Designed miniproteins, single chains, continued (4). Designs and how they scored, part 89

Each design is a single chain, and the fold is of that chain. pLDDT is the mean over its residues in the fold that is shown.

## One batch from the design tools (miniprotein)

Design m15097
Fold by ESMFold2-Fast:
Structure m15097 (fold): chain A 60 residues (1-60)
Amino acid sequence: SREEILKLFLEAVVGSTRFVIERMRERKKTASPEQQARIDELIARNEAAVAELEEKIAEL
């Protein structure tokens, strides 16, 4: 169905975003304090985006 295709697409986007978040966490381990703060902001924004997408998936 259309909902099944949309769900698969959104799940793929969530998976890709989670992968990026994990790469950001790894990079943070060797980052300067200034870079760590910026990485934390990017992680927080991406985690918020994942939460929003997961809500949309749950409503399908």
Scores: mean pLDDT 88

Design m15098
Fold by ESMFold2-Fast:
Structure m15098 (fold): chain A 58 residues (1-58)
Amino acid sequence: SLLEEAQRERDRFADSLAEKAAKKYGPEIAEAVREYYRSTSLLERMEARKKIIELVNK
C-alpha cells in the first residue's frame, strides 16, 4: 500500500534525521528519533515522542 511505501522511506530518512538531531541535542535523541519513525507500537512511539520533546525543550 501507499502507506507502507511511505513508512519504508521514512525508515531510510530516520537514520539521517537522527544523526542531525544528535548534533544539536546529543546522542540520546538519535535513538529516540529512530524509534519514533521505526516503531509500529503506540507505546514505543509515545515514549520516543516524549523523549524527543524533553530533549528539544531542554
Scores: mean pLDDT 78

Design m15099
Fold by ESMFold2-Fast:
Structure m15099 (fold): chain A 70 residues (1-70)
Amino acid sequence: SIDEIFEKYSVDGVITKENFLKLLTDEYKLSEELAEKLFAVADKDGDGTLTREEFTELYTRYKDIIESHK
């Protein structure tokens, strides 16, 4: 589930840019360039972290892209 993925990669309730890129490249086999573009879309305040809400919204909106190389 999305919640299980978030819990696996989150630290102190947020996913860092480093962990987000690792998640998308290692688990979903996306390119680093695409992972960075998706992070930029989700990280609206530019602080380098994603909240659970930002992560869930991103995953739901871009599911077909994220799961394209499973």
Scores: mean pLDDT 78

Design m15100
Fold by ESMFold2-Fast:
Structure m15100 (fold): chain A 79 residues (1-79)
Amino acid sequence: MDEERKKKLLEGVEVTDEQFKELKERVKDLGYDDDEIKVALEAAGGDVDKAVEILKSTSGYRSSGLPYYSVLDAIKSLS
């Protein structure tokens, strides 16, 4: 599926490097990539604790074999 669509889903995602690194470390065992972590931080309004809860609640979508783009959409809908 189109790389340009993936980049468009992340357009406007602004998070600090510190928030991103903290969230990535806290969810490292859940198998999310950097783009999914950034989307969760944006959806949480920069709240790392809330972003952890979003990513934990969406971990079932990853394990069910849903495409990466569907996981991004699910993360955004849980904000």
Scores: mean pLDDT 67

Design m15101
Fold by ESMFold2-Fast:
Structure m15101 (fold): chain A 99 residues (1-99)
Amino acid sequence: PLVEMLLAGLSSPNPEIRAYAARMLGELAPELTEEQREEAIEKLAKLLSDPSEEVRLAAVEGLGNLAKIDERALEVLRKATSHPNPAVAEAARQKLAEL
């Protein structure tokens, strides 16, 4: 199943797969179960500190889409506006402003 593969993809050793999974889970946010949203939000929050900048920014994108329908993602996005990485903090502020 696609969603289960994407959730596993967030933990891939390949940063391109982690970034792809993060963006796709955000796009599919309305189709996720409550349990899948919780898992995605927890994993995406950790990816905000990923060694790959592409993965960190993809995590902000995924959380931004999830924040439209889930308060937990909105709270993570709010906290991300103070992230020590300036690019992550700026991307989070931009996504929060779009809500």
Scores: mean pLDDT 89

Design m15102
Fold by ESMFold2-Fast:
Structure m15102 (fold): chain A 97 residues (1-97)
Amino acid sequence: SAAQARLDALLDRLLRILEEELRRSSDDPERVKQIREAIRTLEALRAGQITPDQLRAARKRLSGIAKSALDAALSALEGDEESEGAHEVHRSVLRVI
């Protein structure tokens, strides 16, 4: 579906951002832990292994860029009716970096 294709493209982009941020955060163990949890969660979502409810539960344990990435994925799953909202969430993820 078009929605699935958009989600897959978003997840690929979020994973690239998080992986780069992980490399830059090697001196912050808590930030590394948060980013690693977000990466695992998004990979599980891409594989169809988790539900939106499980994604909501995971994001509650995260902060900063890690939480913003999960928020972006959740927005896409729940059918953000406004293109502007999806773009704003993406900009928020980039600005936390």
Scores: mean pLDDT 74

Design m15103
Fold by ESMFold2-Fast:
Structure m15103 (fold): chain A 104 residues (1-104)
Amino acid sequence: DKAWEEAQKAIETGVENLKRTMDEAAREQPEVRPYAEAMKEAADKLVEAAKDKEKGVELSRKYVDEIVRYADEAARALRDGRLAALVEGSAGLLAMSVSVMGLI
């Protein structure tokens, strides 16, 4: 239970960090805003999925795969290589948190 609660907190923190990074990307390059909005929707679903101890892992994997896909699309569209790396890095850390939850 404590390990599951720590995994949920890591996912929530990762979502907040990724949302902040994508908002920054959309401010610098407005053409990536549709990817930012789609990613935020998937991220909200991920946070809710992570609360389900029985089906949370399967649903979280589904939503984090969507998040990573939108982040990859945004990163490819971004002209700022540093910002693209921050987007991909934030999505990667979130995917790792979901993978760790799957080991509990």
Scores: mean pLDDT 83

Design m15104
Fold by ESMFold2-Fast:
Structure m15104 (fold): chain A 90 residues (1-90)
Amino acid sequence: MERAEELWKRLEEAGVTPEELKKKFELGKEYLKQENLPVEEINAAKVALQILLNEYRKEKGLTAEDMPGALTDEDIEELAKKLIEIIEKS
C-alpha cells in the first residue's frame, strides 16, 4: 500500500542496503528460534523490519507513526514481502 511504499523509500534514503537487510533478516530468524516460534520467512522479515525501524527511529527521530506498531497488518506484510524480494535478488 501507499504508506508501506513511502516508509520503504524513507529507509532507502537512510542508507539501508540489501546486505544490511540480510543481516536484520538473520537476526529475525534467531529471535524466532529463541522465542520458540515457527521460523517462517514472512515472520523473520517482520521481526527484521521491527529491529530496523527501531534503530532508525532512535537515530532519525522517527515518530510512532513510522513504527511497525502504527502500521496495519497489511502494510507490515507488504514491507516484509519487499524485504524478502530484495534479499532474494541480492
Scores: mean pLDDT 71

Design m15105
Fold by ESMFold2-Fast:
Structure m15105 (fold): chain A 71 residues (1-71)
Amino acid sequence: IEDSLNLAKQSYDEAKRKYQDLYAKYQENKSLPIAKSLQQQYDQAKQKYDEAKEALDGLETSLLKLQQLKQ
C-alpha cells in the first residue's frame, strides 16, 4: 500500500506540474495562433492530473481508515 501510495503521489505531482506549466503557457499565449494547441495540451494534462488525484485520494482514504481502525 505504501509503495502504491508513493507511486500515485509521484504520478500526481508530475501531472500537476505538467498541467500548471501548460496552463501558464496558455495564459501567456492566449492571443496567439498557438493558444488553441496549448489549450488542447492543457486539457489533456488536466485529465491526467484529475486521474492521478483520484487514485491518490482513494489510497490516502484507505490508509486513513486503516490507521483509525488500529486505534
Scores: mean pLDDT 77

Design m15106
Fold by ESMFold2-Fast:
Structure m15106 (fold): chain A 99 residues (1-99)
Amino acid sequence: MKSNIEQMRQGLITSAQQLRDFAKSLNLNKVVEEAQKLIDAIKNNASVEELNAIMERLRNTVLEASKTLDPENQLRLLTLMAVTGGSLTLLENVIKKAE
């Protein structure tokens, strides 16, 4: 059970890093900052409640940034955000089942 939580946590870190790196390539500094906060929180074993709060802020920042992009980059950014959000949902589900 605990090893599954660590696997899902690592998956969330990987997804957040991909989102951060793509945002950095587009000079979306606010998205980079919020994605880095998520990565740091996961590495510091933040609670699911704390991760959800950071994720909400990240999602709102991504939605605002996406409005400034061409359709191809907008789709890629929103897809990476959806993957990151899905990874958090998987982590939450594994934690809930382990309890």
Scores: mean pLDDT 86

Design m15107
Fold by ESMFold2-Fast:
Structure m15107 (fold): chain A 100 residues (1-100)
Amino acid sequence: SAIERVKKLLKEALEKLKKAKSREEAIEIFRELSKGVLEIAKENPEKADEIEKLVAEFTEEAMSIIKDEKTRQELLRITTRLLRELSEIKAAYEAEKAKE
């Protein structure tokens, strides 16, 4: 299912983040995660709201692990953009449903 695919990506990203040795590595992990989550959400727009909640929960957990403030700020920038794009996918889906 779409939700199980997203949960797997989030879990794998969290494990990679714990092993990340540099800010650049942490940023790349979050960029790849964002790309994967958006791909799933675009194919399953009816699940965008649930995916957004999972990403928000993941973000809070990830921020509790990262000690470097500059790294946290960069990762928050990536997740803020991801959450906005998920909201746009949800809005577009709801607008399309209203035409039926």
Scores: mean pLDDT 86

Design m15108
Fold by ESMFold2-Fast:
Structure m15108 (fold): chain A 86 residues (1-86)
Amino acid sequence: MGAKATVISEDGSQAPGTATAVGDELAVGARGLDPSVKIGDEATVTLPSGKTAEGKVYAKDGNSVTVRAEGLGDTVEDGAVARVKS
């Protein structure tokens, strides 16, 4: 349940995360991003295939953030990382 992903903040900080489908969106939980990352910041979600989707930080608890990324929800539901909507 959930796919491996990497979250990249606007500052270029990277953290491993787990992506879970929430309707047509991904909710990606990541820990270890730079503490300067804030709710509302833009973030890029990268799948192991190298495909990326843009998202925003919608929740933060200390060093843990949750990012919503659009266009990958269906891919995670299928368990496939082959095709995403740019």
Scores: mean pLDDT 65

Design m15109
Fold by ESMFold2-Fast:
Structure m15109 (fold): chain A 69 residues (1-69)
Amino acid sequence: MKVSKNELLAEATVGLVEIASTVGPISDEVYEKLIKTLEEMEKKTKDPRDIKVLEEAKRYLKEQYEKQK
Protein backbone atom coordinates (compact mmCIF):
# COMPACT_ATOMS: atom_id res chain seq x y z
CA MET A 1 0.00 0.00 0.00
CA LYS A 2 2.88 2.43 0.61
CA VAL A 3 4.19 3.94 -2.63
CA SER A 4 7.91 3.42 -3.19
CA LYS A 5 10.20 5.81 -5.04
CA ASN A 6 10.59 3.19 -7.78
CA GLU A 7 6.79 2.99 -8.16
CA LEU A 8 6.51 6.78 -8.43
CA LEU A 9 9.33 6.86 -10.99
CA ALA A 10 7.70 4.07 -13.04
CA GLU A 11 4.35 5.92 -13.02
CA ALA A 12 6.11 9.16 -14.03
CA THR A 13 7.74 7.28 -16.93
CA VAL A 14 4.36 5.92 -18.09
CA GLY A 15 2.87 9.42 -17.87
CA LEU A 16 5.72 10.88 -19.90
CA VAL A 17 5.28 8.20 -22.59
CA GLU A 18 1.52 8.95 -22.74
CA ILE A 19 2.15 12.70 -23.14
CA ALA A 20 4.86 12.13 -25.76
CA SER A 21 2.62 9.80 -27.80
CA THR A 22 -0.10 12.51 -27.81
CA VAL A 23 2.16 15.16 -29.40
CA GLY A 24 3.95 12.74 -31.74
CA PRO A 25 5.52 9.29 -32.09
CA ILE A 26 8.19 8.17 -29.64
CA SER A 27 11.59 8.14 -31.37
CA ASP A 28 13.62 4.92 -31.50
CA GLU A 29 16.38 6.61 -29.48
CA VAL A 30 14.03 7.72 -26.68
CA TYR A 31 12.34 4.30 -26.59
CA GLU A 32 15.65 2.44 -26.29
CA LYS A 33 16.89 4.79 -23.56
CA LEU A 34 13.68 4.44 -21.52
CA ILE A 35 13.62 0.63 -21.83
CA LYS A 36 17.28 0.45 -20.77
CA THR A 37 16.59 2.69 -17.76
CA LEU A 38 13.65 0.53 -16.65
CA GLU A 39 15.71 -2.67 -17.09
CA GLU A 40 18.56 -1.22 -15.00
CA MET A 41 16.09 -0.19 -12.27
CA GLU A 42 14.63 -3.71 -12.31
CA LYS A 43 18.12 -5.22 -11.84
CA LYS A 44 18.78 -2.98 -8.82
CA THR A 45 15.34 -3.59 -7.24
CA LYS A 46 14.87 -6.68 -5.04
CA ASP A 47 11.32 -5.85 -3.86
CA PRO A 48 8.78 -7.96 -5.81
CA ARG A 49 6.21 -5.14 -5.67
CA ASP A 50 8.61 -2.64 -7.23
CA ILE A 51 9.65 -5.20 -9.88
CA LYS A 52 5.97 -5.70 -10.78
CA VAL A 53 5.41 -1.96 -11.23
CA LEU A 54 8.57 -1.60 -13.35
CA GLU A 55 7.54 -4.57 -15.52
CA GLU A 56 4.10 -2.97 -16.01
CA ALA A 57 5.68 0.35 -17.03
CA LYS A 58 7.99 -1.51 -19.45
CA ARG A 59 5.03 -3.38 -20.98
CA TYR A 60 3.10 -0.12 -21.41
CA LEU A 61 6.08 1.56 -23.07
CA LYS A 62 6.56 -1.37 -25.48
CA GLU A 63 2.84 -1.40 -26.33
CA GLN A 64 2.83 2.33 -27.12
CA TYR A 65 5.97 1.99 -29.25
CA GLU A 66 4.50 -0.96 -31.20
CA LYS A 67 1.40 1.12 -32.03
CA GLN A 68 3.71 3.67 -33.67
CA LYS A 69 5.23 1.18 -36.15
Scores: mean pLDDT 69

Design m15110
Fold by ESMFold2-Fast:
Structure m15110 (fold): chain A 100 residues (1-100)
Amino acid sequence: MSPLQRRVAELMERAADEILADPSRAAEVERRFTEELRALAAAETDPAERDFIHTAMVMFGEFARLVRENPDLPDEVARELLRAGLETLLTGKRVPPPPV
């Protein structure tokens, strides 16, 4: 795992903790997280690392949406979904879009 990938994972874990502590802030936290990742992507010259950052933004957006749409979702289940997503992201098991 690169230093950038580790930083993105740490930012995602912190953002998820904030959403789970106060789901009413999910939209605010998601916006801040995506702004932080956009800044990292803008500074990055490696296309693979930029793709990683964009994938992390999409994955976190889906996580935040699930929490917002499912107010009775248990915290433990939400955390397990995040961990499964992070494992997929960090191991590179994401299916790339077909080459065009």
Scores: mean pLDDT 77

Design m15111
Fold by ESMFold2-Fast:
Structure m15111 (fold): chain A 80 residues (1-80)
Amino acid sequence: AEELKREAIRNIEELAEEAVRAAKEGDIAKAAALETALMVLAVGTVIELERLGAEELAEEVLEKAREEAERVEKAIKEAE
């Protein structure tokens, strides 16, 4: 369960960083696609962790995904 959380958070952070970079470079379509990818990964991981009874770890993944999605959305707005 801990390993699943750690891998998910790492991948979420990597996708968010790529999305922010894409937004800053004016590639809004790529930024949006990467934000979608990190949310799909986060939701899938949360469902899996909840099935394993790891509710606290699921909450940590969800909180991290929300934080990173907000960061991407801010970058997209600033690139308009």
Scores: mean pLDDT 85

Design m15112
Fold by ESMFold2-Fast:
Structure m15112 (fold): chain A 90 residues (1-90)
Amino acid sequence: SRAREIERRLREAGEKVKKEDPRIEDIVVRVGSVDATSATVRISLTFKKPVSQEEAEKIVRKIAELAGLEIESLQVDVIGTHATATLLVR
């Protein structure tokens, strides 16, 4: 399905980013609603050390770019070593 394809691409991109950035402990991707043109995605990042919201946003944008997805909207919330990103992608 399109949802599984998007999730797989994001997971593969996330693994590549994790290899380049040892601060990242874990990346969890969840795909929500999917239509013909867009999908809602939640990316949860766990870091070994606290990061800024700007740093977390850069990481999320890099993951989407490597997955070949265009971000239509992005919201990132950071609390300590945890970041949650809510995306609309196409």
Scores: mean pLDDT 87

Design m15113
Fold by ESMFold2-Fast:
Structure m15113 (fold): chain A 107 residues (1-107)
Amino acid sequence: SEELKEKVIEVARKILEAVEKVYKEFEEKGLDLDKELSEEELKEIYEKIKKEIIKVLAKVFGVPESEVEKLLEEAEKKHDNGAEAILEVIAKLLGVSVEEVRRMLRE
């Protein structure tokens, strides 16, 4: 579906914008992103990115942030990679497979 593909592209774009915003906020606070970051610094950045992604998905799909948080927590338990967990949440919210989401993002 063209409509489904457009929604996947919109979600991906908004997630990238949210990630860029978080990195900019940390740079403005004096964090040097060109240096090797500590595990604690990486965790803080990841938690901020996660929160912003939850807000984006909740708004785009018209669902409560608590529903997205639950889906992401369940996905994180199944995947060692945060990006794969996010793709699973997007796939579930769209009612499609992760493979279909990946295909739409590559086209």
Scores: mean pLDDT 79

Design m15114
Fold by ESMFold2-Fast:
Structure m15114 (fold): chain A 72 residues (1-72)
Amino acid sequence: AAERDRLAEWLRRHFERAGLPQEVIDRIAEAVRKGDLQTLRELLDELAAESGDPAVRARFDRILAQVEKLLA
């Protein structure tokens, strides 16, 4: 439980520094806290598509892999 909260807090701070809207950040943090990998994947896929940057996609894939490892 504590590891999900720490990961959610880390992601929140990371995306705040990147300038994402608070509503999107809150949705990502909540998905991580709930262990909802499907919702997290969908949110990150939408953000990557909006950015158009393959480096952003690669970064989100690494974040998702880290979350999956912590939830296993």
Scores: mean pLDDT 77

Design m15115
Fold by ESMFold2-Fast:
Structure m15115 (fold): chain A 62 residues (1-62)
Amino acid sequence: SEDTERAEQLGVLAAIYGAQGDAATARRYADEGVRYGERAGNKVAAEGAQNALATGLKEGGI
């Protein structure tokens, strides 16, 4: 679904910005990704956005 695809794309953006040390932007993308995953009824996509944020922040030294 479009909402699932958007959740996955937002998770990737959260990881990228987290790895760059931009925690604020990373969290905004992750939050939006979770919302799209929830809207799709896709727990894996919602959790994926949170996991991508955690991975990105770790790589960014946060």
Scores: mean pLDDT 87

Design m15116
Fold by ESMFold2-Fast:
Structure m15116 (fold): chain A 90 residues (1-90)
Amino acid sequence: MMTGAELREWVLANPDDELVKRGAELYRELGVVDGIGEDGSGGSWPLVGTGAKTWEEILDIIRNGYGSIPALPLSDEEAEALAYYYLTLR
């Protein structure tokens, strides 16, 4: 069982993993990049400003929203893929 910190290190070490790539594709396809920005510091939906540090915290933001960040109507698989991609954003 990986901790959220260990999982983040694994994701950063494996940016070519299919799940991380799928998350990046969803990030672009859903227009989330326009709100959050390519590095997670976008003005409308500042992911960096949420203080999220673990996969579980990021997944909660995707499922339920946080501040100006809306809840995304994704399947569990899509939400998990997007959460892995979010771990690459600082």
Scores: mean pLDDT 63

Design m15117
Fold by ESMFold2-Fast:
Formats: structure tokens, sequence, C-alpha cells
Structure m15117 (fold): chain A 87 residues (1-87)
């Protein structure tokens, strides 16, 4: 639904702003909220992208580059929003 897309977009915007100021914890919190919403859509392609975003955060933590993980997760979730818009 349109409301779901707008809510996710706002969360991704807040995550990007947190990332710009170096607030990695707040960026991750907004990403996790966006993932939860996207996983609830029932769309398989969107759920895969959300799962890949979670994996990107985990990989970033393991390799000691949390900023990389956040940037990759944001890109994947933005792709998920585009998939929802094209349906």
Amino acid sequence: GKKTIEEVRKLLEKAREALKRGDLKTAEEYILKAVDILESTGDFEVQVLAGMALLSLAVGDVIGDREWGIKRALKLLEEGVKVLEEK
C-alpha cells in the first residue's frame, strides 16, 4: 500500500540523516524499523531484499565496518521500496 511505501521512505530518510552525522546506532534503529515493515508486506522479492539488508548490517559489524553495513542496507531497502512501487 501507498502508506507503507511512504512510512518506509521516511524511515530511510531518517537513517540517512543519522548516518550523515555519524550516529550509526540511530541509523541502524531506523533501518531495523524499515526492515520490519518490508518483511510484513508478504512480497517475496521485498522480503529477500530486507533479509539481505539485515545480513549487510551483520557483515559490517563482523568486519569492523558498521558504516559500510549501513550504506549497503540502505541501498537494498531503497531497492525494496522501488519493487513495491512498480507493483
Scores: mean pLDDT 87

Design m15118
Fold by ESMFold2-Fast:
Structure m15118 (fold): chain A 95 residues (1-95)
Amino acid sequence: DPSLLEPLSEEELKTLKEIQEVIKAAPGPNAAEAIGDVIAEYAQKASPRLQVALSLLLATASVEALAQRKAGAPEASEEEIEELVKKVRELLEKL
């Protein structure tokens, strides 16, 4: 697949890692789901070389949301979700 032949830059890898850390620190399952939705929206507009990495982040967000729901974690407030979505969008725009 030609999209896998272009290496990600050090800066892109660093930004992707920062997004992954935000996902893992999500304050509720609904926050992880909201982050996943933002990543999915951006992935539709991203270059093919970023598609695989963004798909893995989307899977990570889905797993985190499911794990938190199974553990009975409380849902995040709308304000917390808005702040996290803004942060993730700013990180995605750096890619």
Scores: mean pLDDT 82

Design m15119
Fold by ESMFold2-Fast:
Formats: C-alpha cells, structure tokens, sequence
Structure m15119 (fold): chain A 107 residues (1-107)
C-alpha cells in the first residue's frame, strides 16, 4: 500500500539521519564534506520517491529497482574513493538500508 511504502521510506530516512549524526562526529573536515554530499544525494532520491507516492503517481517495481540500483552504484563509487574507514562503514550501512528498502517496496 502507499501508506506502507511511505512508512518504509520514512524509516530509512530516519536511520540514515541517525547514522549521519553519529558518523559526522568521527570524521575530519574533508571526510565530513564527502559524507554530507553522499547523504544529501541519497535523501534527495528518497524525498523524490516519497513525493511521487504521496501525489499518487504509479511507480513500477522496475522503476523502484532502477532508482535504488543507481543510488547503490553511486554509494559504492563513493566508498571506493574514500580513504576514511568510518566513512566507508557509513556508506556500507546506507547501501544495506537502501537494499532493504528496495526489497520492502517491491511486491
């Protein structure tokens, strides 16, 4: 249902925000900029999905999969580029959250 999909997205956003706050405290200034950029990109994607669902736009399972896979690919590239182990851990945890969200959204 649309209500259940919105709840899953909101729970993912809350988890990402909690991880962001915790991880930000452990990073140097350069890594904090990388963290903020990656986090902003993910939250924009999730907010866009949430808005479309709230407006009653029919989003196919294939479209959800494509959006999730693009976000995961972006985060995997950020993880490869990063030298900071705390940032790598954050990115991996966000990737796992997006994978779980994808599974929950696809019927």
Amino acid sequence: SNEEQLKLIEEAEKKIEELYEETSKKLDEESKKELSKATEAVLIALDTLKELIEEGVEITDEEIQNIADQVISYLEEQKKKSKNPELKKYLEEVIELIKKLKEGLIS
Scores: mean pLDDT 88

Design m15120
Fold by ESMFold2-Fast:
Structure m15120 (fold): chain A 65 residues (1-65)
Amino acid sequence: MQISPEQAKQAVQDMYDNGQSDDVIAQGVRTLHTSGASPEALRAMSQKAKELGYDKAAQVAQQLV
């Protein structure tokens, strides 16, 4: 499944709005990467995670680009 950068940002936002932890979001990023997420989608997730204070998830997404 190919996720768009906008869908990737929205997924991180939805997890934040649902009170998910940084660890859960970082796991979500790894799962999307394994499922074939594009580098652009991973970069979008990294940026959104940084904006929301999810430093671990942002770092994981950046490492997978």
Scores: mean pLDDT 80

Design m15121
Fold by ESMFold2-Fast:
Structure m15121 (fold): chain A 56 residues (1-56)
Amino acid sequence: MEDEILDAIVENSKTLSDEGLEQVVEILKGLSPEAKQRLLERITDPRLKAAVEALL
């Protein structure tokens, strides 16, 4: 279940709008620390990477 959310975040990271980034941050708040760590390994967008790191 969490893996589906991670895949969706990775796909959205390729074309992030400001509104999309806010929605992703809300999803990130609900993820486990382990899921956030797995996501950090997969993303390359520096804005999203910083947001994930800030929530760890």
Scores: mean pLDDT 74

Design m15122
Fold by ESMFold2-Fast:
Structure m15122 (fold): chain A 70 residues (1-70)
Amino acid sequence: SVYEKIRELYNKGIELIKKFKDDPEKQSKISKVISEALTKAREALAAGDYERQLEIVDEGISKLDEIEKE
């Protein structure tokens, strides 16, 4: 469900912020990805676009995966 994906995004973000505690640039990138994904997902939900909401959350998780690999 989209709620499980949102939880995954949030938990992954928190774990990455913890992992990169000594890297303020990566922490900033992680925080921005989470913030933008949650904001856009809320806007999609408000518009009734449930498919777009899911896409946005999945994109956010993918961006967090890329930051972790850097």
Scores: mean pLDDT 85

Design m15123
Fold by ESMFold2-Fast:
Structure m15123 (fold): chain A 74 residues (1-74)
Amino acid sequence: SSIDRADAALAVAKVLLEEGRLDPGTLALARFVVENREALEAYYAEIATTPRQQAARDAALAAIDRLEAAVREA
């Protein structure tokens, strides 16, 4: 699904950004995540029922904020 692909893209893009990799491929993944931000937020809110899942949601949202900032500066 598009949500599964966006979630996978977030996992990859956040690691590449943390490693300082700002190549076009990383930025394309970041843009894909940002384009799907509202859907990802809704999805994480729906599935985040345990404290561990809520912490993962909060970390994911913070990562999306960092990717969005990187996309704006590109």
Scores: mean pLDDT 83

Design m15124
Fold by ESMFold2-Fast:
Structure m15124 (fold): chain A 95 residues (1-95)
Amino acid sequence: MVELPELPERTKHIESLSPEERRKLIAVDAAHGLFEIAIYTAEHLGKDLEKAQKIAEIYKEFVERVEKAIDAGASLQEIDEIIREANKKISEVMK
């Protein structure tokens, strides 16, 4: 079974954040949902554990990168670019 890393604590407490911080974290939370769907599709529908594991590795890199960006005060546009790059990598694995 492929296991995703837990989301950063800040994404679990989105309601306590500023409106700008909430927008960034809503975008990150939506991306997490897309990773879960991709892994489920590869592992359970495609029966391809290797693809599921590759998607999980992309997710780990995504979480590390987005956390560093948020900590550095990255804009919503910068967060969206990180999400776009992650989605591109998933699409390449799912070929």
Scores: mean pLDDT 71

Design m15125
Fold by ESMFold2-Fast:
Structure m15125 (fold): chain A 82 residues (1-82)
Amino acid sequence: SEGLEEGKKLIEEGLSKLSKEVQEKLKPLIEEIIEKGEKKVPVEELEPILNEIGEILEKAKPSAEAADLISAGILAAANEAK
């Protein structure tokens, strides 16, 4: 629970540093990861979503700060799925 809440906060901070278009592309994928983390699904079910998020971020070329915040938040949410 606490890990998911902290993850959400980090993701929101990271997303706020991206363009509106990139935020709208990432938001549904990140919400899916958070929902799966809350349900404690196997990490293997998160891999395709994480890969898609990674591809979007790679193309968007965000600042290191924005990328680090989003990655940390996603990792916190994914750790709850174990």
Scores: mean pLDDT 75

Design m15126
Fold by ESMFold2-Fast:
Structure m15126 (fold): chain A 82 residues (1-82)
Amino acid sequence: MKIEDYSKEELIKMLNDAISRIQSEIDELNARKAELQARLADPSVSPEEKARIQAELTRIDAEIAEKNSLLDYLNSLIEKIK
């Protein structure tokens, strides 16, 4: 559908629903990051496992950065529509 097919209120609701979903995804990624950082600090974890954890942390950081950029974009759309 074209943007003109939606009311201002409907567009803001859709954008806020998307923001809430992305924020929940960021919260889950931050929780996983904290768990992995705790494992990385454990001296009983093998060097090979620590290397895998470090790679996963790098991927999570990239995903969080991407999602934060998307949140900034969606918030800018809401401000433009207001």
Scores: mean pLDDT 84

Design m15127
Fold by ESMFold2-Fast:
Structure m15127 (fold): chain A 56 residues (1-56)
Amino acid sequence: EEEKKKLAVEGVKAMFDEILKRAPNLSKEDVAKGLIEQAKDSPYREAIIEAAKEYA
């Protein structure tokens, strides 16, 4: 199961890069909050929340 958590963390990194590139006016904190809300329905919710907190 740790492989799935690692994939979720890598996905969060890719999303951060993509979102910041498209919307450079957003803060890392705003991006992290958005990702956490979207992850609420995800089976990787805990891993995504932890990664987002690390980036914020």
Scores: mean pLDDT 71

Design m15128
Fold by ESMFold2-Fast:
Structure m15128 (fold): chain A 65 residues (1-65)
Amino acid sequence: MAEEYRKKAEDYRKAGKRSEAAFWLVKAMEVEGKVTPEQVKELRDLMAPSAAGGHAGARAIAAAL
């Protein structure tokens, strides 16, 4: 259920865990079989500042894209 993944992403975002939020957002898009440019931009924003040197959790995001 992709919607559940999106809910997890939102929950992590509320908790301030940007990388986790991005991870679950990608999982949701992958399961839905839909990748929106808007969501891709949000993923970049979520990852950019912290993922500059390393984004262990974001590896799955790269694999999905």
Scores: mean pLDDT 66

Design m15129
Fold by ESMFold2-Fast:
Structure m15129 (fold): chain A 50 residues (1-50)
Amino acid sequence: SRVQQVQQQLQDATDLANKLLSLSKTTFGKTVARNFLQGSRDAAARELAK
């Protein structure tokens, strides 16, 4: 279903963000990872609200 696809993509995005956080030694890198995760959550919420 579309819900399952969006949930899987959100999990993949979360895994990627966690990898970026583990590699980031600077505030900038951590901020980028957090913004990416938040944007992914917002996009998933909008897609599921349709």
Scores: mean pLDDT 79

Design m15130
Fold by ESMFold2-Fast:
Structure m15130 (fold): chain A 64 residues (1-64)
Amino acid sequence: MTKEEKILELMHYIEQLLREGKPLDEIIAEVRELAKKYGLSDEDIEDLVAYARALHEERQALAA
């Protein structure tokens, strides 16, 4: 799996966990752990965390 494929897989996983109603803090902790296991850089990990936060905010706005 390429770096780009790993990032896309984690982005899809974030979306799935948010859809399942998992708390954002737990999603962030799990994504950080998986991204480190995948060998992603700190920059890529922070980008994934920012993506999770942005997607969570968007979903809350749509649900309100």
Scores: mean pLDDT 82

Design m15131
Fold by ESMFold2-Fast:
Structure m15131 (fold): chain A 66 residues (1-66)
Amino acid sequence: SEEANLYTALALRLVGDELEGKVTPEQAEILRAAMDALKAGDYKTAAELLRQAGFVEEAERVESLA
């Protein structure tokens, strides 16, 4: 599913960027919250959280699901 594909992409980005020190702890917390919102079907909240963390491309992908 598109939601599963997005969730996987966000999880890989979190793991990869966190391991490389490319995301702050605050960005990681927001990203985890966005992933939880995505799982709940709350695409608007997920997109808003992703934009707050600076993940604009991922936010646009989530917005396309609404």
Scores: mean pLDDT 75

Design m15132
Fold by ESMFold2-Fast:
Structure m15132 (fold): chain A 72 residues (1-72)
Amino acid sequence: MKLSEEQRKELKDFLINEFGLTEEQAEAVIALLEKGWNGSQVGAYMSSVFGVKLTREQGLKFTELLKKLGLD
């Protein structure tokens, strides 16, 4: 599924501000979500590849955003 420009911007801003990703890393995450990866798979990717330490609170916010965008 391809996200709208507005949805991509919201998701990119979230990933950069909440998880400290670079713009390139955020774009990589968006590409995985557009390929049909779920939040759990993408969370594991961010942790193992980008070294992101997800708190429970951050994980919940991410899950809520993905549901809002139709990305489960």
Scores: mean pLDDT 81

